# Ledger of designs, part 17: designed miniproteins, single chains, continued (3)

Each design is a single chain, and the fold is of that chain. pLDDT is the mean over its residues in the fold that is shown.

## One batch from the design tools (miniprotein)

Design m8557
Fold by ESMFold2-Fast:
Structure m8557 (fold): chain A 88 residues (1-88)
Amino acid sequence: GEEEARAEGEAGVEHARLAGESKTAEGQAGGVIGAMGAGIGAALAGRRAGDPRLAEEAAERILEGGEEAGTEAARRAGEAGRRAALGG
């Protein structure tokens, strides 16, 4: 339960970072989609574990990863992943 949600959060951070490093619109969009998928995965893991805080923790990590990467594309990916984790 917790391990799965944590792994999804880490994946979301990585996708947000990759969105920020991408020099193409397609690469940036791929990072956003990846971060959203990780967010959904974290929401599902939290639901299976019966602990909504797992999804909240993953959401915060994904958002922070996008912000830390410092580009608009990374921040958009982080925000998309956060919304998916909290709204899925």
Scores: mean pLDDT 84

Design m8558
Fold by ESMFold2-Fast:
Structure m8558 (fold): chain A 95 residues (1-95)
Amino acid sequence: PVVLSGEEAVPQLEKLLEEQPVLLLSGTKDGKPHKVLILELRDGRVLYYDFEKEIIESKPLEEFMAEFEELVVEAKIPEEEAKSMTLEELIEKYK
């Protein structure tokens, strides 16, 4: 898996999102496992579904990354799948 940590984490995630706009990430936040589905990166902001909170949130990329000690790319969601599935179907598949 691709590990996103340290000073290279933000530019690595930006590059990945250029190639694969929808990504499943798992990581650690406040010492607890945390999973998110990134739906879009637009104008430096990440739109994502938070599996723990069960809500869609939007944050600046740097603020989003600062919430995690480490993030791992669990899955790159195929573009065809991301375009053909509803948000609810994507959440159910990757929860």
Scores: mean pLDDT 79

Design m8559
Fold by ESMFold2-Fast:
Structure m8559 (fold): chain A 88 residues (1-88)
Amino acid sequence: KELEIKVTNLVVATGILLVAANDPRATPEERRAAQEGVVETVKKIMELAKADPELLKEVGEYLRRLVERNLTDPEFKEEALKIIDEAL
């Protein structure tokens, strides 16, 4: 349960950061910082979820879809996808 709560909190944080990363009113620096934040939270989620192989597969698939759809910078998108694929 503690692992599920920690993963859920980070997934919520990832969603908030993805909204910020795609805000047309934000500066390029603000959008970049949000994309860096997405990569960081994805990395933390995948490391935590390694303790539960079923959770790892489920959250990894979910995050892959979110990243593919919502990260526009190819550098951060490739980095996040690599983190997910390496953990699976």
Scores: mean pLDDT 85

Design m8560
Fold by ESMFold2-Fast:
Parts: sequence; C-alpha cells; structure tokens
Structure m8560 (fold): chain A 100 residues (1-100)
Amino acid sequence: DEIKKKAIEELQALAAEAEAAGDAEAAAGLRKLIDYLENNELSDEEIEELLKRARVEFEVRRLLAAGREDEAIQLAADYAMEVEKVPREVIEAEIARALA
C-alpha cells in the first residue's frame, strides 16, 4: 500500500528529526507508531489520520521548543477542534497545564 509506505517514511523522518533535536520522548513515540502501522492492517483513512496527528504533535513540540508558545497553542487547538470536536477552551487549558 503506497499510503502506508509513505506514512512510515514520513514518520521515520520525523523520528530522526526529533532525535536530532534531543526530543527522545517524541522520537520513541513516533517509532512506536511506526511499529503499530507495520503490525496492524489499517484502512487508508486510518493511516492518514494517524499521520496527520503525528505531524501536528511533532510541530506543536517543535514550536514549544522554539519558544513559539502562542503558535503551538493555536495549532493544537485548531487540530483538536477539527478532529476531536473538543472545545477550544478545554484544549488551551490542557496546553497551559503542560507548560506549567
């Protein structure tokens, strides 16, 4: 499956980037997600959703590490509202707790 191959390649690239940035937790999480994709038969839609989540989580962590907290909060809130249907205020509160 082309979508699965592309998703694994992108996740591998993100894991390498996280490792290079010193984010061992993010790198480990991404590798665990790669293992999950390799060992489970998922639909193309499920693969695309997991990849989208991984990209957003990686970008949020990258923005936080760069001191761009407002942009990280906005990205996480927009994604959560779109995908998880969670109110913006709830996601903003969770991010604020994580940053404390």
Scores: mean pLDDT 75

Design m8561
Fold by ESMFold2-Fast:
Structure m8561 (fold): chain A 75 residues (1-75)
Amino acid sequence: SWEEVIRTLERARDYARQGKLDEAAKLLEEGSKLAPNEEVRNMLLATAQAVKDAPSPEAAAGIVEGLLRIVRERA
């Protein structure tokens, strides 16, 4: 559901802010299984990879926040 995706993104953002990028990415990958459609699933998987490749916790949190904003507008 959209609510489950939002909850996953909020938790992933919190882990990213803490510098726990691998945990944030894993949450996004697990959350992709709960996505309401293929587009959202692909966005979560792409965001997980971007978080793993992020140069800083701030960059990773910003990436997750960007997707969270998009998902909240569609929910």
Scores: mean pLDDT 85

Design m8562
Fold by ESMFold2-Fast:
Formats: C-alpha cells, structure tokens, sequence
Structure m8562 (fold): chain A 95 residues (1-95)
C-alpha cells in the first residue's frame, strides 16, 4: 500500500520538475524534490514535517493541476539556497 503511494508521489515530482524545466527555472530538480518530500512526509503521516515544509513553501500543499507558474517560480527561488540538501534527501528514497 505505502509503495503504491510512493510511486505516485515520484511521478508527480517528475511532472513538477519537468514543468519547472519548461519555465526555465534555475533549480528544477530541487523544486521537484521538495514536492516529493512534502508528499512523502504526508504518506508517512509525519504531520510536523508537513507543517514545517508548508510554512516555508505553501505551494507544496497544492496538487499538480492547481500549481500555477508563479507558484513554481516562488518555489524555485525559495529552495535555491538549500537545493543540494533537498536533492540529497530526495535521492535517499531513490536508492
């Protein structure tokens, strides 16, 4: 059951990363990774981590269809300083 939700979360993150690339953003992989981590913590029912992420990046609470181009630009700027850390955390779940 959990594995099925993680597969869906990975596909949603890939769509977010691709859309960020199409917009010419600076850290599209980190934007996608942040989106994955929000979904992963929600699947794990780690509501404290979900709240922390949504307070920093409110757009992470939106579905892919609800995300605007402005939401993605704001996420790109906000995650840029911690992009390496977010991507490293994301890659732990791909191993």
Amino acid sequence: MKEKFLEKALKEAEKVEERAKELGLEVPKAVGAAYFLALKYLIDRDYDKVRELLERYPALGKSFEELTDEDLRELDEAVKPVAEEIVAEYEKFLA
Scores: mean pLDDT 82

Design m8563
Fold by ESMFold2-Fast:
Structure m8563 (fold): chain A 98 residues (1-98)
Amino acid sequence: AREELERAAELVRETAEKVRKGEASPQDVIDAIREALRAADRAYEAGVITPEQAKEILNKIMNALAAVIAYEFGDLSPEDVAKALEDLAETLRRAVEA
């Protein structure tokens, strides 16, 4: 639950750094977002995070997915994708700290 959120936050943050370096594929980004979604779902079901925290995490997941799609169509840069992932990682960490 909490430890899964912490690991997901770290994975998403590391993936953001790899995106900036050109070392991550779109599939790597999707896999990191998937792990964030799983960790948030389990934390919510376990009562570790509030409905409001779950909604905020879901909003950041949706933003990160939109950024990857826009990047594949040439509308966004790797830096934009990395920033969306960093926002998701920060939101996950804040949920653990509450």
Scores: mean pLDDT 85

Design m8564
Fold by ESMFold2-Fast:
Structure m8564 (fold): chain A 65 residues (1-65)
Amino acid sequence: SMTGETVDFAEFERFLREELGNTTASEAEKQAAYDAALETFDKDGDGTLDAAEFEAFVAFVRGGR
């Protein structure tokens, strides 16, 4: 049960498009990236990224450059 503070595939895809400029990747490639983020940051095994997990992902991505 969530109050809406989770990042689904559509929100994740929008983030990649707007923040990282990744508009040329296929839908399958974007889905694979989302699945990889879940495998790395979804500590609860809940199947979604909550706000804190997504912020950790964003910080990791931005910390590289």
Scores: mean pLDDT 67

Design m8565
Fold by ESMFold2-Fast:
Structure m8565 (fold): chain A 94 residues (1-94)
Amino acid sequence: LAAQIDEVVERFRELLEKRGTYSEDEINELVAFLRTFLSENPELVPALLAAGEEGLERLLEALEELLPKFKSGEISLSDLFPLLEARFRELMAA
């Protein structure tokens, strides 16, 4: 599982670097956050690997929507993970 999380996280880093819109500090923050999230939600790892770049793009969309609310203090970390999971599942189902 740890190796699969590492694979998803490295692919996600490559996606962020490819877009060229994120600083290295922002990439490191998003990557660290994703690693923690997947460690707590390991059932999402096979789905993300199977969906490939599209799955990572949907995950990034969910993160971009929710992360500013977390940084502003509008939502807590305990709210962020369930909301991220729900939003990601919603985007993947569409």
Scores: mean pLDDT 76

Design m8566
Fold by ESMFold2-Fast:
Structure m8566 (fold): chain A 96 residues (1-96)
Amino acid sequence: EEKKIEEILKKVKEAIKKVIGEENAKVLFDPKSPYNKIHAFVSGTASIDLGISDSQYVKMTGAIWDAIGNPKITAEDIDGKMSLEDFIKKLIKKLL
């Protein structure tokens, strides 16, 4: 259900915010931001430009996975043109 997806998405956003801060989290989820797309994460551009350390990236990824319920992903699940929010929603749907 959409309600369950929204509840988990809210939990994921709060988990990210706790690791990288509210300002960086807002930028990552802003559809107008160049850092909103999975491309920016895969290329390291988001981490470099937003000052996210390797340790923070690992903690953020772990927190996202824990909040979603440890979804299994494959290379086919990763679309670099997809927004971070849409990618997270896709992972939540795989668990449902």
Scores: mean pLDDT 74

Design m8567
Fold by ESMFold2-Fast:
Formats: C-alpha cells, structure tokens, sequence
Structure m8567 (fold): chain A 74 residues (1-74)
C-alpha cells in the first residue's frame, strides 16, 4: 500500500511541476494545480481510511482524467 501511494504522490508532484513550468496562463496553472492537489488529498484520505488499492487507483485515475481534459482545453 505505501509503495502505491508514494508512486501516485510522486507522479502528482511531477505533473504539478510540469504545469508550473509550462507556457499556460497563470489562471490555467492555478486551476490545474488545485485539481492535482485535490486528487492528492483524496488519495491520502483513502489511504488513511484503509481503502483498497483499487479504490485509491480509481480516485487517482478520475482526478487525472479531469486534469488532462482541462490541460488539453487550456
């Protein structure tokens, strides 16, 4: 469980860094970073509550689908 959560959080931090270093507007960067932070909070909450790896992966996947869609439309 720890290894899965650590990998997800590391991926989310990498995505946040890429967005901060992108040519997107400050408004779009803030929006996307807030979405990534929300996904990170959800993953940590599920892990703390003893949720299954499948539930944690599903929450991550839903969050990333939303982030990728917004990034493509920005």
Amino acid sequence: MEALVERILADLEGRKERIENSDLSEEDKKKLIEMIEETARRVLELAEAGASGSEIVEAYFEGMEKVQKEEREA
Scores: mean pLDDT 81

Design m8568
Fold by ESMFold2-Fast:
Structure m8568 (fold): chain A 100 residues (1-100)
Amino acid sequence: SASLNDIYNASKYPLGDIDEKYVPSLVKKAVKQLKSSDPLVQAQGAALLSRLSSHPNYAELVNNEIEKEGGIDTLVNLLKHKDKNVANSAALALSNILLN
């Protein structure tokens, strides 16, 4: 829990050197963020999923974990969100997932 948050927060680069073993936990965190009552947290979750789905080594693993966690249905629901930053972030994440 704490160590995963430390790794996520300490990353100064867009996930390039992240260990594969942390990918499922990061996807779970991002999908949980999509379900937040805070639009900023929802947009951050969608942005994290977008970055993870664009990873050169882990895109397939990420997409499988997003599907397993119900993230696709959650992202589709967020396309209807009143906050345009949330809706746009969800659209970008879905686009990246569908390209991989």
Scores: mean pLDDT 77

Design m8569
Fold by ESMFold2-Fast:
Structure m8569 (fold): chain A 96 residues (1-96)
Amino acid sequence: MNRDEMLLRLARLALEAARRGDLATATLAAMRMRAGIAGTASEEDIELAEKALAGKVSKEETLEALERALRAAREAGVPEEVLRLLEEAREAVRAQ
């Protein structure tokens, strides 16, 4: 599986999680996408993963994780479908 296929699958996971109100899964998917694009996980990614696994991630932290993934994806020139799915996931989180 190439990078773009992985990112597409993770973006779909983030959107589906966001639509069902699963902020932890949406946050983890967004962080995994950003780390995959950057080639490494940041300290912030690890801290957010710990909060998500503990069920303590906020709506604001989820939106920030999705925005960071969107920014990284735009800079990396990923397919438009990935960007669209992340934008839809962000809107779904805002609606919660």
Scores: mean pLDDT 84

Design m8570
Fold by ESMFold2-Fast:
Structure m8570 (fold): chain A 80 residues (1-80)
Amino acid sequence: SPLDRFQHTIDQVEQWYQSMLPYLSPSDREKMQQIIQGMRDTLRLLQEGKISPQEAESLILQYLTQFGRILFETSKRKLE
């Protein structure tokens, strides 16, 4: 189901966040927590029937893009 797919995506994002915690600035930790919370809120709206699966997918992809940017920047700093 769309709910199961989005839950797996959020779980994956949380695992990536936990693995990166020692390398994140306090500001980046806050941003990542806000992104994860936004993904959880999106899943809740989908569960409550307040948004469509297509709207949820669009929102989750936007959050994944933001999360990936922080991961990329953090990885670059670790390598340099």
Scores: mean pLDDT 85

Design m8571
Fold by ESMFold2-Fast:
Structure m8571 (fold): chain A 67 residues (1-67)
Amino acid sequence: SAAAERARANGERAVELAREAFAESPLSGQGLIDLMLRSAAELEKDPELAEAGRHLRELARQLEAEA
């Protein structure tokens, strides 16, 4: 649906902006990953933001794998 497509696009955009913001963060390693996971859990509480939460959680997992 148009709403689902919009939610996905918004989620992808949010992840891109979050990646840029987190790259400039003074947090590193586990501190950054923990912040991202907490943020993802908060987004997942809202059905309209669940896609953004899933994208952020996936990004956190990728950072854990890189470490």
Scores: mean pLDDT 72

Design m8572
Fold by ESMFold2-Fast:
Structure m8572 (fold): chain A 66 residues (1-66)
Amino acid sequence: SAEQEARLAEARAAGLAGDVDRAAAIMRELLNEDPSLAPALGEILAEVARERGEATAARIDALILS
């Protein structure tokens, strides 16, 4: 949906800015509401790993699972 697309864009922007807590919170909410978004969240984490570093992406991923 357009709302999910907007929230994915917010999570991406937060992740790329290094705002780990914000990115994780949005991604966790999205995954809880719609588990089919897991591949889209994976693509965002892959992009964060490329642009900000694997440690930042790993921190976001760990917080989504908590």
Scores: mean pLDDT 86

Design m8573
Fold by ESMFold2-Fast:
Structure m8573 (fold): chain A 93 residues (1-93)
Amino acid sequence: SELAEMRRRLEELLREVERLAEELIAKGIGVEGARQTRADAERLVAETLALIDQVEASSPRDPALLERARELFRLTEEALRRGIEAMRKALAA
């Protein structure tokens, strides 16, 4: 389902953020930025998953909640991808 795919993608992106942040911290590269990016990602993912839970709990599906979940998912995915790209560049430098 769409909601299951959204959950899976957020979980995959969060794991990558956590992995990259841990590597940067271990290497002493941009440690404060890495910690902040991880914390922000964890918060955004938690907020998005909570909204997805609300959509799944609605019966029948609330179309306004579903649209809000789609929008928040898109913004969260974009933010996490940008963080991942920035951390990968820092590791490559």
Scores: mean pLDDT 89

Design m8574
Fold by ESMFold2-Fast:
Structure m8574 (fold): chain A 90 residues (1-90)
Amino acid sequence: MLETLTAEKIKALFEAARQKLLAHPEVSQEQKDFLLTEEGRKALKEKALKAVEEELKAGKMKPEQAEQAKKFIEALYKGEDAGAAAKALD
């Protein structure tokens, strides 16, 4: 039976990766400021998608689980933009 990845778990992993980058002593102040922008969030999404692909290549994840994880990452990213898009229509 496929493990259902909850949106909460994927969001927590994404936020943990972001916080780890912000707290990393090798990351410059400019890079930390960038991670607070929309472009920085897109970069974190790309890293999360690559992590799923690497797990799949290592045989630690089934193809169906990888597809579900990618869809949830995409949905969470779209969800953050939905509020701004709704205001632009008025």
Scores: mean pLDDT 60

Design m8575
Fold by ESMFold2-Fast:
Structure m8575 (fold): chain A 71 residues (1-71)
Amino acid sequence: SFAEKGKAAIESLKPIAESARTRETNIEIFRKLLQTIFKASEEEIEEIIKLREDVEKTAELLEKLYEKRLK
């Protein structure tokens, strides 16, 4: 079910959240965020990633998204 798949996805994210993440992992999360939330094209995503390849910025965006889901 979707609930079971959702739980599995959250469980998979726990190690990433608890451990120091690689830049590659953070960039992939950021890319998916841009695709899903902002509906950015692949070309736009690559330009943004090239300019904003910052682990701290990725963390900030994820934190803000998490806060929105709690409202």
Scores: mean pLDDT 62

Design m8576
Fold by ESMFold2-Fast:
Structure m8576 (fold): chain A 62 residues (1-62)
Amino acid sequence: MLSKNQKITKELLEYLKKLSPEEQDKVIRLIQKTAVEAMDAGLTPSEALRKAIEKAYEELKK
């Protein structure tokens, strides 16, 4: 049922559960900002959202 992109999103949410609500909000803001910047750079909405989620996931994985 879940695509590979949905699996990455699920993993990101599992990592977010370990953070404080304030830190979770910061990650959500990073996703939103990255997606908007990617759109401005010429990516489609789906590509921009995927890139933003992947970037947030990689930052949390460090």
Scores: mean pLDDT 76

Design m8577
Fold by ESMFold2-Fast:
Structure m8577 (fold): chain A 111 residues (1-111)
Amino acid sequence: SPIDRLIALERRIAQLEAEIGRLLEDNPKLTAIEAEALRLEAEILGELRAAEPDYDRILALEEELIRLEEEARKLLEEQKDTIPKEKYEKAEKLEEEAIRLEEEAKRILEE
């Protein structure tokens, strides 16, 4: 079902966000953004699991999450020289994957 597909995507996004947060734990600004992304993801998953999901609210939360993830990616690029190269490259790839999956979730919600 569309709901089961959305839940699977959101679970994967939460895993990516948690991994990025652990990878960048020494960076307070990036850690704060990843914590906010995880909070939004928890709200999305809670709403998807509700007896009567509010799809308009879920869509709004997805759009906010995409905006936050794009802000995180910009901040990551700005702080590139302060982060070990291997951590930076891994975080960049995980962030790009998270944005791609959120855009997929948004497309499912707009169908």
Scores: mean pLDDT 83

Design m8578
Fold by ESMFold2-Fast:
Structure m8578 (fold): chain A 106 residues (1-106)
Amino acid sequence: STAEALIKKLEEKIKEAEEGSLERARALAELAKVYLDLGDYEKAIEYAEKAIKEAEPHKDTPEGQEVMAAAYYIRSLAYEKLGDEEKAREAREKAEELLKKAKELK
């Protein structure tokens, strides 16, 4: 399937990318989105959290803030699907805050 091919490609990118790099953080966030789209909400949250941690060294850059925002948004959607409306709301608010900061820096 397209999803299986994308997962394999993203796992290889994560393996080859430098630890702490923005490229690795982006691949982790993309993998989280793939799991979200497949309905694997636990893995979506897991990889989104990994993407946020990986992007932390870049938190003061617009690129780092955009990756963190994407990961928080994925967490929000996954928690919404799991029925945790409070955690979904908190993640959504954090994503919106980060996206606004990223746009201000550009």
Scores: mean pLDDT 88

Design m8579
Fold by ESMFold2-Fast:
Structure m8579 (fold): chain A 88 residues (1-88)
Amino acid sequence: MLEIEEEVIEELKPEAEALHEALAGDKEARLEAVRKLTIEAIEKMIEKLKPAAEAGDPEAKKLVELLKYALEKLTKEKLSFKEISELL
């Protein structure tokens, strides 16, 4: 796996702590928090992979395309969280 993915996970640790608090609350608020965290993770992955993709890395190009597809479907609410999970 690309080391960039590990860095994104490290950066999301504070948001994951907030999600743990939401687990004790409203189920609807919890699902919205998970959705927002997932969107942020995908956007950060795209930004970190973008320079490598532009430099001609075939693996980075494929990952950026996949992540953009997942982001589009998730933001337009065309896919369930389960379907997004299956893509990643």
Scores: mean pLDDT 66

Design m8580
Fold by ESMFold2-Fast:
Structure m8580 (fold): chain A 99 residues (1-99)
Amino acid sequence: MFEKVKEVAEKLEKLGVTPEDALAYRLYRRDGKSLEEVAKILGISPETAKRYVEKFEKAVEELRKEGYSEETIDLAIDYLIAKAQGKSEEEIENLIKRK
């Protein structure tokens, strides 16, 4: 399972998405925050927050077309954000295995 999550996270990075794009998408789609709230949390403009969300949504849609599950995509988002926060691969694997 972890190998599949890592594969999807690497595909997202190859599609040009950043951890900031991933964090904006998670705050907006999973946590239900408005674009204005996302912008405030990230210290950017609402227009930039919208661009980050739209960029990530496009990448997620490509992964859905390839047949990846929503669960795997959500875990890959968590992987990208945790990696950007300085967590080791071992720490990230342990977090994913508990889901």
Scores: mean pLDDT 81

Design m8581
Fold by ESMFold2-Fast:
Structure m8581 (fold): chain A 82 residues (1-82)
Amino acid sequence: SEEEEIREGLIKALEGLAEFFRGLANDPSLSEEQRALFAEIAKLLEELTERVKAAKSKEELEELLREVEPVLQALGDKIREL
């Protein structure tokens, strides 16, 4: 279904982003502070992925998306300040 395709796409995107930031968190060329920030981002994305997987209804998924938008914006702001 269209809903399942959207959910699957979102999960795949979130997993890819989490893996990317987890890689940065383990990069020895970065500062300890940078690695800690990227580890925090990876953890938040991993937790969000599990919440998306657990959502049983369209309403729960829409609620998650409304909660996610400001969190992703705040993370983007922190990355820009690095």
Scores: mean pLDDT 80

Design m8582
Fold by ESMFold2-Fast:
Structure m8582 (fold): chain A 86 residues (1-86)
Amino acid sequence: SAEEVLEELRRLLEELAAKGLIDPATAERLYRELAAAVEAGDVAALRTVYVRLSQLLFDVGHKASAELRARVGEVLERLRALVREM
């Protein structure tokens, strides 16, 4: 569900911020933008946020552990499925 994807993304972003891999303010902003797009059913906004999140997570993925990179890939795949379903 969208709620499950948003919750997993929130946890991933918090973990990345705690490890210093992303700026906490950027993580919070992207999460809010995604949640708002999902709530509004705004497919164009959702796709825009997905692209920005994918780029951010790709850029930090090479600095992350193998376990964390696997979680990044899982969340991105679930988010891609969510975008496709809308």
Scores: mean pLDDT 79

Design m8583
Fold by ESMFold2-Fast:
Structure m8583 (fold): chain A 58 residues (1-58)
Amino acid sequence: KKEILKIVEEVLGVYPVRETDNLYDLGGDSSLVKKILEEIEKRTGKKLSEQELFDLFK
């Protein structure tokens, strides 16, 4: 999951990103969320839904 946090940091341009952070509060609009999901798939081979991505940031 550290790799997913790193991808979110790189795509949103925000550091640090923590599991307790809200993606939308970090400036993650729907287009950036899509880009995060695409980068996760490319780097880890895991295809996540938007809901699954948000569930990582409980």
Scores: mean pLDDT 74

Design m8584
Fold by ESMFold2-Fast:
Structure m8584 (fold): chain A 100 residues (1-100)
Amino acid sequence: LEEIKKALSEVIKDPRLLELWTELVEEMIKAIEEKNEEALRKAIEEAVERAKELGLSSEAILALAQVGGVVLNGLKKGLSKEEIIKRLKEEAVLEGQRLA
């Protein structure tokens, strides 16, 4: 988690966006550990709604949904916790760089 937070802070300079992304990543890791697809879907939906309320760009909203989709797909396919977390880290940093 700390590695993801550090990587995101280096690429995302908007503090509102950084806070939202950090919170979403923490909720996703929790859902992966609990194998809880419903909690993951709820976390993604809440993050998207909050992003809209904050007036973030359509690109920022799409990026949040994209990262959430990668994790949800991994859970549905029955991938290992380690593999899903690895994909989450890679996708979160990649999408974060696009929003910097």
Scores: mean pLDDT 75

Design m8585
Fold by ESMFold2-Fast:
Parts: C-alpha cells; structure tokens; sequence
Structure m8585 (fold): chain A 97 residues (1-97)
C-alpha cells in the first residue's frame, strides 16, 4: 500500500505543478508516480497481476495524455487527465486491500 500512497501523493503534486504552469516538474512527478504504481503492482498476488497491469497501463496512458495537453497549453484537460490517472491508482490501492 505504501507504494500506491506514494504514487497518489506524486500525482497530486503533478496536478499542482500544472496549475502553476510547471510542465517539466509535472512530467517528472508523473513518471515517478508511475514507477511507484508499478512497484506496488509487482507486490500483488498472482491472481491480481493481470488486472493490476491493465490499471497501471491505463494510468500511464492518462499521464502521457496529461503532459501532451499541458505542452499544448491545455491545462484544464491536463489536470483532468492527471485526476483520472490518480483515480486509477486509488482503484489499484483498493484492489490491494
């Protein structure tokens, strides 16, 4: 659960970085969040691995979309995409509980 809590914390920080116009910091924070989500997923029982891998992939796609929106100056869409990625990591944490 600690790895998923760290991923959640880092995505929240990425959202705040976007709100401050700091796209580069948001990108670094989001990539670190995905690393923690992956580490948490690797610790799950074998029966949950396929669902965990699917959710981690979804969070990754959303994080990449958020950075692409931010690079285009579309900060509201970037925040929404990071909020969706955060929701996926929260679902991962519930799966692990």
Amino acid sequence: LEDFDKAIELFKKAIEAIKNGDVETARELAMEALRYAGRGGDKLPKELQTKAASLITAAGILAVAAINYAEQGRYDEAVKAFEDALGVVEELKKLAS
Scores: mean pLDDT 87

Design m8586
Fold by ESMFold2-Fast:
Structure m8586 (fold): chain A 60 residues (1-60)
Amino acid sequence: GDVERLIAALEALPRGERLRLLLELAGNPQSWPALLTSLGLSPDISREAVLEAVRRLLEA
């Protein structure tokens, strides 16, 4: 699903860039459409899916 695609896209990034994007996704919802598009993902991914992916990756 969207959560799995977002996690895979973020895990493909270098650790420093992944952490930076995770913090921005967690703290700035207004940046989500641009960030999702830059990762090759749909900007139409639900808020719930984005927050779930961020939560799982920050807890890892």
Scores: mean pLDDT 79

Design m8587
Fold by ESMFold2-Fast:
Structure m8587 (fold): chain A 70 residues (1-70)
Amino acid sequence: DQALEDRKAAAEETIRDIAERKGVSPEELRAQVRQALAEGLSVDEIAKRLGMTREEVLRLINALEDLEAL
């Protein structure tokens, strides 16, 4: 399914771009988001903790869901 592969590729790119901007690995960024969600943090609280916008956090959560990495 090309649409699924396109979404997965876009998700990988989103995670990589944000990780590069923050100077962390994609694996580390994924772990940070999962940890914050496990602590019950809101999107706004995750954004503050990671130094990101709300939109970036939502894109990250969506990307992790598309990759089944959440």
Scores: mean pLDDT 80

Design m8588
Fold by ESMFold2-Fast:
Structure m8588 (fold): chain A 63 residues (1-63)
Amino acid sequence: HMDQEIALHRLAAEQAEAFADGATDPKVREWARETAVRHRQRAEDLEAQKKISELENKLKELE
């Protein structure tokens, strides 16, 4: 579930970077690079949240 969301944000970041590399318009390139950064940040936040949730579940199972 969360893994799919992380993967989609990573894919979106990669696509935005590729789009920026091919863009001739500086404004389009800037928008695409900013979009890639936002998607990478979201993926990192989701990965951190997933790790916290996994640790909480393991602690509950021990008691």
Scores: mean pLDDT 83

Design m8589
Fold by ESMFold2-Fast:
Structure m8589 (fold): chain A 79 residues (1-79)
Amino acid sequence: SSRAATLRELGERHFAAGDYETAAKYYALAVAEDPADAAAWRNLGLALRQLGRQAEAAGDHESAERNYRAADRAFALAE
């Protein structure tokens, strides 16, 4: 849908700015609107992986594990 495309574009804009938390939120909304959008699922996985890396760098291993697990699930749903 046009709404799903707009939400994905907002996610891409925030991802490019390094705001991975906001990017993940928009991508999550995009896949909720269009669960068949493989690109949106892949982008969600990428944003969640970056959040995992940020948590790891901060020493927050629990948040890192949660984000990496969520990223793996998003990548699986992209296929």
Scores: mean pLDDT 91

Design m8590
Fold by ESMFold2-Fast:
Structure m8590 (fold): chain A 93 residues (1-93)
Amino acid sequence: MYTLSKEQQEVVRETAFNLHIISGIVREDEKEMEKALELAKERKNEATYLAIKAVKLAVEKKLLNQELLNEISSLRVNNNIEKLKELIKKLEE
């Protein structure tokens, strides 16, 4: 691990970050979701920040289901900022 490339280091950071999201969802723990949001902002990863914001809104509105979670995850992985923003706007309504 001491000689990881920058690309490998990003993969490790993404994996750890995904575990924070999953932990927050499973526990319905707002504090864990807020920590994940702060970390995404610090990393300047807009897609990840928007994805976590969408999950948090869905949990708060009791709209989160496996289908919505899969959609949010897919949009984040594909860096689809525009559709993530549209989804957040729909969830805020």
Scores: mean pLDDT 66

